# Designed miniproteins, single chains, continued (3), part 61

Each design is a single chain, and the fold is of that chain. pLDDT is the mean over its residues in the fold that is shown.

## One batch from the design tools (miniprotein)

Design m10092
Fold by ESMFold2-Fast:
Structure m10092 (fold): chain A 103 residues (1-103)
Amino acid sequence: AAKEAGERAFKAAAEGGRGAARAATPENVARAVGGAIAAIGGGWHAVLAAEKGDGEEAAEGAEDAAIGAKQAGIGSGTPEGRKAGEKGYKGSKEAAERAREAA
């Protein structure tokens, strides 16, 4: 359960962040990519913590991943990028709640 939550957080945040970066206007690419890197980092943290059986730490990583995806979406400068970031945010936040419940 905790491992699946960590993997879900990583996948949702990475897909949301990458989607936002791809949808970014040329002048906003760096900002969207910065958010995507934060999303991937938080998601990876969630995966590593979940592998150790630390559901609380996994939830923290998933919440960081969610924020990163949202920042990538906002940073994209496009409605499409914002939608991608929002989807990553919601998926990673749901995964964080599941990680805490599994702890």
Scores: mean pLDDT 85

Design m10093
Fold by ESMFold2-Fast:
Structure m10093 (fold): chain A 77 residues (1-77)
Amino acid sequence: SPAADQALVDAFQEAVKNKDYAEAVYYQVLGNLELIKRGGGDVEKAVEEILKQAEEIEKVYKMPDIAEAARKAVEEF
């Protein structure tokens, strides 16, 4: 539900206050892309979906540091 989604976003914003969350997102995105690549999955489609999610995180959820961490992971992969 939208209320449950907002509660998850609020929990993520609270985690961001510890500075470690953006770094965690960076490594999670890199790790997920590496797993998709090793499994013979569609890396290009995964990248497109991650970039779309990053745009939503920045514009809807107002978490630019998290969005930038995801984009950086995609760029460096």
Scores: mean pLDDT 76

Design m10094
Fold by ESMFold2-Fast:
Structure m10094 (fold): chain A 78 residues (1-78)
Amino acid sequence: MATGLAASPEARKLARELEKNPELQDEAVKIMEKYADERMEALTRAKERNDPEGAQREMDRIDEKAVKELKELLEKGK
């Protein structure tokens, strides 16, 4: 079954690039898991608040942060 690591195809693409660098792979996994957890919390909050549009905006913000962190990690490996 698919795990909720990242919904963004950009984040998944960056994670695959980071897998080419074994020294960065563990950090990439930690970043993806951190933002996957934040996304899960946003969905939980949406259910509690009955605010699906607010959750959508929060998830978009989380995806942007995940992509930025993964890009920075990849650049450090160059």
Scores: mean pLDDT 72

Design m10095
Fold by ESMFold2-Fast:
Structure m10095 (fold): chain A 90 residues (1-90)
Amino acid sequence: MTPEELAKKFEEAAKAVQELIDKTDLSPEARETLRTAAENLRKAAEYYKKGDIVKAANYFTAAMVNIASLSVLGEEELAKKVADIVREKL
């Protein structure tokens, strides 16, 4: 898989997370957390396009940490669903 192909997959993952935010009734904290995760996935895509694999990996890690933090907010099921969506797109 090339960095350009990875970038497209991360863009698709970010879009899927954004669609879930738009279609789901979320708490303000969960919504903001997922918006930050989607932004970090878009940044990962941007850096994969530039060939900066280290920065891309760092932004992907940040996105996954944001998704995992939903469990701390009591949103364990939501955290699992979002992680599964991202994993399926990649």
Scores: mean pLDDT 84

Design m10096
Fold by ESMFold2-Fast:
Structure m10096 (fold): chain A 91 residues (1-91)
Amino acid sequence: MSAAESLAEGIADVVRRAAAEAGASEELVEKMYREAFERALEAITRASKTLDWRGILEAGARAGVEAAREAGAPEEAVKAIEDRLQTIVDA
């Protein structure tokens, strides 16, 4: 697995866990994971050509949050996702 795939998986896992904790259905949780992974991976691979590591992390995190919002995640889940991904960016 590439570094980009590992990072995208990490972002998608944060989205999945927060959605499940907020009471989203199993189907919605799986959909959010898949969409967050795909969008984060795309954002990370694009950012890797023009941005530094912090920029790459921020682009991936932003894509994951946006995927969750578009999939219909509860606001509580979206806030939890943002908070957890900010920890990754700040690491």
Scores: mean pLDDT 78

Design m10097
Fold by ESMFold2-Fast:
Structure m10097 (fold): chain A 95 residues (1-95)
Amino acid sequence: MEKKLEELLELGKKVIEGKASEEEIKRMEKLEEEITKKYDELASKVKEEQLKEIDAEIRAKLPTLTEPQSVEEALEQLEKMVEAVRLVYKKLEEL
């Protein structure tokens, strides 16, 4: 999972900066699909109460996300979102 999240972060940065090729965008979409599918599989095996606890802990660590007004804000939000996904996967894999 770590390698996929790192690649997603790198590709996402290129997309935000307007530097991504069509091939890189397609690669990012495939990574997002694989990450989402694995999340759905792990979440389906976890009790609702545990999912709520994980969500509450992640939300407490992240500021409220607003629509980014600059490339720098978009990049910062991307890094925070990828870290949140990483934390969710670690907690789900420990259950």
Scores: mean pLDDT 76

Design m10098
Fold by ESMFold2-Fast:
Structure m10098 (fold): chain A 56 residues (1-56)
Amino acid sequence: AEELRRQARLYERAARWALEAAELNKDNSEITQGLLEVARKFQERADALRAEYERL
């Protein structure tokens, strides 16, 4: 249970980092799109881990 909470927090931090990196690279559409996609996947993973933790 605690491990799932820790992983969820790490993925949330990674998603935030990717969003910040996308903002810094907004003049390069290819990089920005890639970073936004990575942020979305990290956030989805964090949400899934939280849902899993709440079911346990």
Scores: mean pLDDT 81

Design m10099
Fold by ESMFold2-Fast:
Structure m10099 (fold): chain A 89 residues (1-89)
Amino acid sequence: IDSVEVIAVTSKSVGVRIKGKDFGTDPAEVTVYLIQPDGTRIPAIINDVKEDYILATFVLPADAQSGEWSVEVTVRGVTQTSAPFPLER
């Protein structure tokens, strides 16, 4: 994972673009989680998968907090975690 770009934030959801390499183009081979500052994992709705980026939307729980979040991406059984990034509600 090279970077995570926050595209959209609402009271109910966050959309991100995850940039990297060798993601493939098959959403069935990709699993994405958003990791809250407390370590709680939120599963992604995958909107698009390209070789160099993934577009994902996360439905936020009512108690989601602002802070340093990260993204966990598993592609063909290989898991990577992003550097932490700030997310404000």
Scores: mean pLDDT 71

Design m10100
Fold by ESMFold2-Fast:
Structure m10100 (fold): chain A 109 residues (1-109)
Amino acid sequence: TEMEEGIRHYEERRYDEAERHFQKALDRLEKEKGPTHPETILARALLGFVLFQQGRVAEAIELLREAVETGEKHLGKKHPATLAARSILHLVLTLQGKTEEAEKVLRGE
């Protein structure tokens, strides 16, 4: 699948290829399953993380916050997809030195 290809390229540090696969996965999942489906939320979060690895920090945080907010609103704060998106956002904020924002995300705030 596009998600599996994206993950493989990410593991090899081929971030441009990983971005293309995750973008295709996101576009397909939004069309087929809608923007609130767990798989769509995970695809958005993984795309955000890849953008972060490319140094596109503002775009990454925006996509990750969208993934967390959509998950919290439509699936609930404790849904596995919401927790996964929150974990990735927490990691990105921590790596950026945004300690207070990272702690709020960890607490589900």
Scores: mean pLDDT 88

Design m10101
Fold by ESMFold2-Fast:
Structure m10101 (fold): chain A 80 residues (1-80)
Amino acid sequence: HMEEEKRRILERVEEAMAKDGLTEKQRKLVLELVERMLEAHEKGDRITYDTYLSFLVMMATVYNAKEVMAELDRIEARLR
């Protein structure tokens, strides 16, 4: 169940990054951080999860990545 949900989350993040016009280098970094954030959630490590989420929010703000920001909000709401 979690593996399929994780795949769908990553697919939505990839689509969001494409809409925001992120470069390939930026997309690779964002995906790596999202994967680490989701792994922290699976382990019940809320501190590590919150740390990666905060870093992703900061990056999305700097990149003016509004679609990525919206997707991060959806992830946070779902995993509460």
Scores: mean pLDDT 84

Design m10102
Fold by ESMFold2-Fast:
Structure m10102 (fold): chain A 87 residues (1-87)
Amino acid sequence: MEKDEEKKKLAEEQAKQAREWEAQARAGSLTADELEAQAKRLDEAAKQLIAWASESSEEVGKILMKAAGVNLRAARTLGGAAQRQKR
């Protein structure tokens, strides 16, 4: 009950941060090392959200899976930007 509300709030915060990181990556304001490090953190956050979704109610699980999708997309964007910046 309380855990589900905390997970939902954390997922929404993480999705917002992921979108901000994706925007910064597109603006070219981050180094390749910063992009790679943050892409890894976003991927790890997405994996945690997917794990939580499997243990949550259907309604909460949908919110967590949507947030995981945002984090995975941001991770791919940052990873791709890092690779382009290195070469």
Scores: mean pLDDT 81

Design m10103
Fold by ESMFold2-Fast:
Structure m10103 (fold): chain A 93 residues (1-93)
Amino acid sequence: SSFPSPEERSLILKKLAEVLRYEEERLKKEGADIKAAVEKQQEIYKEYAEALEKLLSQEPDNEDLKFQYELYKKLAEQESFLEQADVYEEAAK
């Protein structure tokens, strides 16, 4: 796929941060186990990072794959939806 512009990427990442903050509030209102939901999301991000690492090994000069790998690797390390949202906002700069 074509690379998004820096402006388009920034907008997408900011929107993903909003989605995570909305999800935390939704789960709180529903009385759901937020910790379990965060841990599940961390495992998903970890799996994405591992898949991207394999793709990057085939295309080491692919800047989009490198950016996505670094992003998902950092997301997998965050222990709350708010911290995950902060990673997306920081990546948008």
Scores: mean pLDDT 83

Design m10104
Fold by ESMFold2-Fast:
Structure m10104 (fold): chain A 94 residues (1-94)
Amino acid sequence: AARGSETRVLDVTLTLPAGGSRTLDLSAHARAGDVLTVHVTAGEADVQVAGRPEATPLREGDSVTVTLPAPVVTFRNPLDTPVTVTVRLLLSPG
């Protein structure tokens, strides 16, 4: 199989505890400088990338595109109840 600079697509479902977070390791698919698009297909969460002080709040149907400073992304639940969020991650070479 030829090495491609193609977009990688990952569908992920996360259960986030009340006030908690989950960090996804993307190192199998991404490097620092790669572009990540996060699209929320169900639920809601705040999205934070390493080295950035502000999280981006996303609801169902929302998307954010970021250049990754490291091959990790963190999802945070700002609510006082557990939430389940389903996201589509699109990873493109930077």
Scores: mean pLDDT 79

Design m10105
Fold by ESMFold2-Fast:
Structure m10105 (fold): chain A 66 residues (1-66)
Amino acid sequence: SAVDYARKAVELLEKGNLDEAEKYAIQALKENPNFSGAKTLAAYLVEKMKKAGKKPSDELIELLNK
């Protein structure tokens, strides 16, 4: 479910595994594009990736801005 994917993304983000966190955040947004929790998580992940010098995927940015 979108909730399970978002929960896994949070766990990975807390461990600093941004690449894996991004994969699960994308899955959460695909499962439920209107899930505010997943959108908030994805926005936070994008900022963390930028601060780490990583470029967020185009897919993540497109899903977040829908």
Scores: mean pLDDT 83

Design m10106
Fold by ESMFold2-Fast:
Structure m10106 (fold): chain A 89 residues (1-89)
Amino acid sequence: MKELQEALRELEKEQEENPLPEEEILERLREILEKHGAEKIFSEEVDGEEVEIYRVMSDDGREDVVALYRNEKGKEAAKKKIEELVKKL
């Protein structure tokens, strides 16, 4: 998890300094997640917004989830979907 968290922080910093086009930032996020063994568990539109949710295994064996979204509406949709998934656990 440490390497994944560092990669995500670096990407967030790059996005803040020099915003990438949405397609490029999403592709880089997917590459980072795939490189660190993330499993895609959800990939659909929620309220018209594209949302992808990945399951990541931490070094202590605990599961965590990471969501990819394009805008603020997608962020809200992702939060709701994660809440549904957590309640089913």
Scores: mean pLDDT 71

Design m10107
Fold by ESMFold2-Fast:
Structure m10107 (fold): chain A 66 residues (1-66)
Amino acid sequence: QEDLAARVNELAQANGKTFDAAAVNYLVELAEGDLQKLNGEVVKVLLYAKDNGKTTVTLEDVKLVV
């Protein structure tokens, strides 16, 4: 679970973004330990953040996209 949270944060940082803790936790729970599923959902959220000029991704942003 902690390694999946780290993965979300690493993907965000690589794209010049950050996730709040609630957003990270929601994505990790949604993925149910499936790293491929997690990567797909994180990519969708990061694309949304980039399209909307956001540097910080919130839980509401994640829920809008997934």
Scores: mean pLDDT 81

Design m10108
Fold by ESMFold2-Fast:
Structure m10108 (fold): chain A 94 residues (1-94)
Amino acid sequence: SLAEVLEAARSLGSPLLVEAIERAAAGEPISDEEAEAIIQELIEKKVPVEKLRELIELIEASEEIPPAQQAQLVAILRKAIVALKYNLPIEELP
């Protein structure tokens, strides 16, 4: 559910991610600038990769988030996972 997604995101201590999820659920697109800011915040907080994977599963299972917005959120979180796993700066992300 959206409530489970938001609770998981709040537990990561990422206010930018929480706001992005709320806007995504409302059908709003996430800009590239906002996506980069979210990724940087997750990297700075050293969020565990396993928690990001769990959040991806919750987002993909949420019927309240439109498919296009689910895809944007999942792409952002997957980029954060790559950056965290390989200690890459955001500029070097694929």
Scores: mean pLDDT 83

Design m10109
Fold by ESMFold2-Fast:
Structure m10109 (fold): chain A 101 residues (1-101)
Amino acid sequence: TAELVALVKRVAAVLGKNFSDAQITSIAGKVEQVKTMLFNTFMLYALEEKDGLVSKQRFKKVLKALGVNLTDEQLNALDISKDGYFDKDEVATLMYLLPPP
């Protein structure tokens, strides 16, 4: 979707990844296909959250455990809804763009 393409582009930029528009579109399509698997994998490391959403602090802590250290500025840049929580699409996109554990 156009929304997922925009999300992938934003996450890639925050992580310092340089992809072409064609690569971003391809990545978004793959994330859409596997996002349930990626989200469920992330949730193995996260405690239960309200309505299946992950708080910013818990998201940061889980990512740190996976070897990813984000600054508060980077974390805030990823929170598009600005509600202090990350949804399934946001979590799946970041998991897809991280190197395998």
Scores: mean pLDDT 71

Design m10110
Fold by ESMFold2-Fast:
Structure m10110 (fold): chain A 71 residues (1-71)
Amino acid sequence: SMSQEQIERLLKEIEELAEKLVEAGVITPEQAQQLVDNARREADGLVAQGKEQEAIDYLESVRDYLRGLLA
């Protein structure tokens, strides 16, 4: 579905941003893994409840927060 594709894209963007934050020395590899795992778990939980739009909105907020840390 389009929502599934959006969620998969957002999770990939979050993973890539977390990797960049590790490279920049902003967070540790362990913190990056925890952040990605937490984002996936929350999104999966929302999707399981039929809250696909809330999952997308949540992941977009996480992505935007991480982008801000790289500025």
Scores: mean pLDDT 89

Design m10111
Fold by ESMFold2-Fast:
Structure m10111 (fold): chain A 61 residues (1-61)
Amino acid sequence: SLVKEAEELLEKLRKNPNDKKLKLELEITIGVIALKGAVLKDQELLDLAREFEEELERISP
C-alpha cells in the first residue's frame, strides 16, 4: 500500500529530519498518492496526500 509506505517513510523522516534520501522518497510516494487520487476522483486519497505533505513540511521545511 502506497499509504502505508508513506506512513513508514514519514516515521523514518521524523527520526532523521535531515535525511535527503528519505525526504525525496516520501515526496515521490506522496506525489503518486495525489496523482492516483486525482485520476480516480478519490477524495480520501487526495486528503491523505495533503496531510502527508503538510506533515513533511513541518518536519523538513
Scores: mean pLDDT 87

Design m10112
Fold by ESMFold2-Fast:
Order: C-alpha cells, then structure tokens, then sequence
Structure m10112 (fold): chain A 110 residues (1-110)
C-alpha cells in the first residue's frame, strides 16, 4: 500500500545520500534521483496524511532539516578514517542536498 511505498522510498533516499557521500563525483547523477524520490514522497505524504501540498511540503522540510545531523553522523560512522577535508566535503554535499530538496518542496507546496 501507499504507506509501504513511502517507507521503501525513505530507505532508498538514505541509501542514495550515502552513495553520494561515498563518491562525491556521482552527486550530479544522484541529484536527479534524490529530487524524483522526494517528489513521490510528497505525493504519498499528502495521500496518506490528508495534507495540502503546502502542509506536506512544510512537514517534509522539517524532517529533512532534522535528518541532516543524522546523515552527517552516519557518514562519520561508516567512514571513521575520513580526513577532516573529506568530512568537510561530505558536510558540503549534505548542505547542497538539503538546499536542493527544500527548494523542490517549496515549489511543490506553492
């Protein structure tokens, strides 16, 4: 059902973020997939929760903002030997992902 599809997409989103952090050169390829998944998550969130486009967008923006810290922690956990430069690059990629997805969700909520 819709709830199971949403859970699967949320898991796929996390795996794609981890892939982008593992290989920053793939970020541009993965960016389109991240946006596509977030558009579908927005649609399912509206359907499951009975929310307006704006309400669903605001909810997902809050979730992404909170999950940013978890993504940074995950990178540091799976890459304990990463240099300070590599950690900074990962944080920059997470910031760009957050910015891009928030822009997408704001457009969907308008």
Amino acid sequence: GAAAELEDLEDEYILLVERALHDPSKYEELKAQLVEIQVRIHELTMQIRGLSPQEAAERLIRKITVEKESMITLFKTVHPEASEEEKKEAENIIDEIERRLIETLRALGA
Scores: mean pLDDT 82

Design m10113
Fold by ESMFold2-Fast:
Structure m10113 (fold): chain A 80 residues (1-80)
Amino acid sequence: SKQEEIDKYLESLGFKLVQEIPETGFKLYVKGNTQVFIHGNTVTIISDDAELRKEIEEFLKSLGFKLVEETDTYAVLELD
């Protein structure tokens, strides 16, 4: 259910699913220069758009994800 919420949220922001490996739970969403990698319980956001990264981070936190690493260009969040 949380995966479906993430998918719908990213699609609502205009992200496109460019790669999927269902067997591993891997998905890659892209919008402009922003990439969102989903792998199992981990989401990695790569972008130089700090505002867009922050919006996605706050959405994921609302679903129970925890920020585990952050830099100027990426953020990693994990769900138990």
Scores: mean pLDDT 86

Design m10114
Fold by ESMFold2-Fast:
Formats: structure tokens, C-alpha cells, sequence
Structure m10114 (fold): chain A 91 residues (1-91)
């Protein structure tokens, strides 16, 4: 359905935004960015990831696709866990 396709598009965009958080954190840890610059990028990317995940969930719920909802959350959560590990290693 179009709703499921829209959900998949938003889930993909949420994942890409979450990956931008990881990249900003890694760049700061490597000394390629200041932590202040990386924090601004991480905040923007986090807001984009949250917005797209919310839209993905809404579209999957409208389509009755509960597995799509679960998979979207798990995809983003996996990257957020990676992000947290990068931050912990940089301390």
C-alpha cells in the first residue's frame, strides 16, 4: 500500500538521520570536529530522526502494519545504541 511505502520512506530517513548522529560523534572523537560543533549536528540529526520515526510509525499504524512499526523502532534503536557506545568510548 502507499501508506506502507510512505512508512518505509520515513523509516529510512529516520535511520539516515540517526547515522548522522553517529558520524558527528565519531568525527568529534577523532578530533575532526569540536564537541560543540558535533553537539549541534547531533541535536539536529536527533530531531530529524525523531520526526521521521514518528511519521513512519503513524503511516505503518494507518496501514495496520504492526511489524513495520516494530522494525522501524528496532532499526533506529540499534543505531542509537551504537551512538551511545561511541559517546561512552570518547569519555
Amino acid sequence: SMLREEGERHAKEAVEAARQMVEAARAAAAGELSWEEAEALMEKAAAEAEEHLKKAVEKYEEAGDLEGVKEAHERVTTIVREFQRVLEAAE
Scores: mean pLDDT 89

Design m10115
Fold by ESMFold2-Fast:
Formats: C-alpha cells, sequence, structure tokens
Structure m10115 (fold): chain A 54 residues (1-54)
C-alpha cells in the first residue's frame, strides 16, 4: 500500500492523524504533501500505517 493510499484510508476512517518522526508527530494533511520516494519508513498509529516525514 502506498503512502497516498494510507493517508486516504486514515482520513476516511476519521483519523486526521499524526505521523511519528524521530519523536515528532505530523498531521495527515502535511503527510499528503510528502512524496512516496521521500518516505524513509512507515509507522503505525492506532492500527493504521503512516509514512514518516523528513
Amino acid sequence: MSLEQLVKEAEAQGAEAVLLIDGKWLSVETAREVPEEDVKFVTEYKGRRFGTYK
């Protein structure tokens, strides 16, 4: 599953969501702007997978 799909699914399930990055959290709106190629790894938030923003 791509980062774009993960973000869409998170929003569809009502998670405006936060991505963990080296102790930081990111909103789903910000994550939508991150290119798939720039995602180092994916973490889970409340059972949903999210990419990390660098």
Scores: mean pLDDT 53

Design m10116
Fold by ESMFold2-Fast:
Structure m10116 (fold): chain A 68 residues (1-68)
Amino acid sequence: SFVEEVRKRIEELKNSDLSVAEKRERFFELVLEVSAHWDTLSPEEQAEVGRLIDEAIAWLNAAEAAAA
């Protein structure tokens, strides 16, 4: 499913050895891809993907703070 692909890509991004800046760029690309698929998702899938994105934003902000 698309939700499973989004979850997997976020976890791969978290576990990568990329810089925080590079992780933000990859995450932004993922958000654009999610936006392109948004209207094809069910309301349940939209809610889950939105939650995953919110959690990823919080994680990126925490990672950036830890790197400073």
Scores: mean pLDDT 83

Design m10117
Fold by ESMFold2-Fast:
Structure m10117 (fold): chain A 74 residues (1-74)
Amino acid sequence: SLDELLQELMRKIGEAILEAEKAGKSKEEIREIALKIVDEFLKENPDIPEEDAKRLRESAELAVEIAAQERAKA
């Protein structure tokens, strides 16, 4: 289902953010990595509505922001 695909996409984005942070990448680099994952997913799933595609990009951006805030608290 689309929901299962979206859950796996978000999991992959989270893992990529964590690995990039461990590698010492900047917030800008991590953002680019996350958005690239979303763009590749959308290219493989062209039937996803534009509204949902926009939300996926926004969710990836938000995940990067949340991760950066949590790192700043440590």
Scores: mean pLDDT 83

Design m10118
Fold by ESMFold2-Fast:
Structure m10118 (fold): chain A 95 residues (1-95)
Amino acid sequence: DEAKIIAKRFEDALKVLIEALRKAGVSEETLKKMEELAKELVKAIEEGDYEKAIELLEELKELMVKAALEVGNEELAEAIESAFDAALDYLKSKL
């Protein structure tokens, strides 16, 4: 199932990003919100709901970029923005 493979790749990538944000000093409260959005995003991809996945990915991008900037890690914020823009382009190609 292609959707499950895509969902698993997103799940693994998001876990790496959340761990990087945790190491950068983002609060556990904010990290928990990211984990909840990531879980919903992965589920939307598994279900083939790419419109919902795009919406959730845009929300998660905004939250993660803001959190990285708030802890003073501009390089991490730029890396997240670039990675999410590539992921958004990919998901939009599935519409």
Scores: mean pLDDT 87

Design m10119
Fold by ESMFold2-Fast:
Structure m10119 (fold): chain A 60 residues (1-60)
Amino acid sequence: SRAELLAAFRAALAAARSPDEIGRVFAEFVARARAELSPEEYDAFVLEAAEAAVARLRAL
């Protein structure tokens, strides 16, 4: 589900320690979301994931 994928993304994002790692995690989970979710769930996931990734970058 979108919620499960987002929870896994946030856990991976919390373990990332550099901008490059954050970018890799984001790209990996966006690719998974494209494969696993409906188009509407994918769009919602990408928006939430982008917001979380930006917040993580600002916290480094």
Scores: mean pLDDT 86

Design m10120
Fold by ESMFold2-Fast:
Structure m10120 (fold): chain A 63 residues (1-63)
Amino acid sequence: MEENRRRLTRRLTEELGLAPATVEQILQGLDDLGIEMTEEVRERLLRQVEQGLAAGREARALR
């Protein structure tokens, strides 16, 4: 069973405040690409989402 998916979902919702629908879209995108959810993939995705949210917040504030 893919525990890494549950841990990723929990962190994205609880720590980053993403809507469940947004998290579901991210997971669906990974499935569509055939990306296996490993511990390394989970950690890399968390970092990319954190950086993307920070950059997106900055861009929206400057708009």
Scores: mean pLDDT 70

Design m10121
Fold by ESMFold2-Fast:
Structure m10121 (fold): chain A 83 residues (1-83)
Amino acid sequence: KVEEAKELAKETLKENPELAESVVGQIEKIEKLAEEGKFEEAIKLAEKLQEEMVKSGVPEEKAEEIRELLIEHIREIEEKRKE
């Protein structure tokens, strides 16, 4: 799911490689926060990433899809940690 979010970001932002690199970097930071058990911080960062993508001209539908993939990944890590 996080890899799907990274690939979707790269495809959506293929005409703006600098922004694509920044978005992928933020996705990696979100992934690291979730692995460290900082789920609330990871979720907030995913929400902020969606806002920044929309402000940068990314279609709302694509930004939302990336956010949903990231939130699903965060929730899966949280669930595994409880089991």
Scores: mean pLDDT 80

Design m10122
Fold by ESMFold2-Fast:
Structure m10122 (fold): chain A 87 residues (1-87)
Amino acid sequence: AAARAAAALRAAAERVATLPGPGPELAEELRGAAELVERGEVDPVAALRAAADALALQAEVLAETDPEAAAVLRALAEELRAAAEEL
């Protein structure tokens, strides 16, 4: 569970890192979450859900100024929620 959750968070981080504005900062947050999951400091399902919620919130913030980046963040949030359901 932990290894699979960490892999999903790192994959999302790589995709988010290419986005303008908050992309690099969000990528660092996702990598940090992956490290906490790998160390057993947080529940893998909770970490994936928290990351999905954070990405969805950021998508709402960007919806008017960068709808393309917002769409990517929403898609990643859905992928992380799906990963949480499979654990």
Scores: mean pLDDT 82

Design m10123
Fold by ESMFold2-Fast:
Structure m10123 (fold): chain A 79 residues (1-79)
Amino acid sequence: SSIIEKVKREKPKKILMGSRVPGRTELESLGVEVYVINIRAPDDVIKKKIEEAAKKGVRLLIDRGLSSSVLDYAKSLGI
């Protein structure tokens, strides 16, 4: 998949994934530390989890169904 190809190209040590995105087990088998965000949570709760992930060195978010507001916020933090 394009997600797995991006991870192989960028070689992140840590990633943040939306709860609807498949492939967590495959990414973990590649040695990637995966953090999961509940996409059904309120935007302010999601943004706090993104801030926590950024502090842990996460630079890549794999998303399915997050709002444009949340995605723009992630980009502002370098994710």
Scores: mean pLDDT 78

Design m10124
Fold by ESMFold2-Fast:
Structure m10124 (fold): chain A 70 residues (1-70)
Amino acid sequence: DDLQRLLQMLDDIRQRLFQQYSSNPHMQQIVQQQIQQILDTSRQNNVRSTINYLDMLRLDQQQQRRQRLQ
């Protein structure tokens, strides 16, 4: 279940970034390599820890956006 959730989160990120870089195949390749590296790292570590880390990064991005709006 945790692995399936991680795969779903990474797939959502990949689809979003691929749509953003639809005219840039070089960036699409970099995104795919980064996703693969995260998967490889999570296999050696706890998958739940990776999910928690990604959630924390998402929260930080939202807070940085709010700071720019102040």
Scores: mean pLDDT 69

Design m10125
Fold by ESMFold2-Fast:
Formats: sequence, C-alpha cells, structure tokens
Structure m10125 (fold): chain A 95 residues (1-95)
Amino acid sequence: GSEEELEKLKEEARKNAAESLAKAEEVTKLRQDLLRSGSATKEQLDLLSEAGGNYYLSAIAFQAAVDSENLDEAKKYLEMGKEYKKRGEELLKKV
C-alpha cells in the first residue's frame, strides 16, 4: 500500500542523503586542498564549488523526502535530490 511505498522511499532518500552529503564534503575538501597548493585553475575551482553545492542541495532535497508526510511530496523531493546529484556528477566530470 501507499504507507509501505512511502517508508521504502524514505529509506532510499535517507541513504542517498548521506551519500550526497559525504560527496559534498569530499568535493569541498578537494577544492580547499587544490586552492592551498595552487595546483588548479580558477575554472576548475569554480566547477568544484558548483559540484559541491549541487551535492549539498541534493542532500537537502533527499532529507526533505525523508521528512515528507505523504507519498507525492516524498516522490517530488526524491526526484529533486536525484537531479541535483546528477548535476553535481556532470560538473565534477568537467574538472
């Protein structure tokens, strides 16, 4: 039923929120290390900043899905989280 589907979506969202937050922290650390060493271009640093921001927004959206009270709301935020995560991945590939 809808209750079992909602709980399953929340578990998927919780796992994805943790993964996206960890990736945002990883990308942020990489950017700081590269900035400190002077080993990256401004364009590369800007791409890392945008990628990290998208992973962080992904984590927030997945957390909103976890905190959702109904199936439609949870689906909306889960999809939003996936889109931000995908954008972060595409930006990171350009570095």
Scores: mean pLDDT 91

Design m10126
Fold by ESMFold2-Fast:
Structure m10126 (fold): chain A 86 residues (1-86)
Amino acid sequence: DEFKEFVREQLEKIGLTDVTDEDLDEIARITGGNKAHVAVLLRKVKELKLTIEQLLEALRNNEEILKNTKPEDIKEIADAALEELG
């Protein structure tokens, strides 16, 4: 899966190397395969030094919002969802 490989590479670049295939599948499901959403979310994860567990929790709690958000608007959603964890 090109999308899961993209997510894995982006996570490795920010120091999150202990990522399972199940974690990648959940990220793909919640983001709908949107690389722009992933890029914005992982930038915030790096800024706040979040764990993979905290990222997955934030994605689960905000799944409906993330699915219905335009790529240009995702930064506001990522800021709101992830800042509570950092």
Scores: mean pLDDT 72

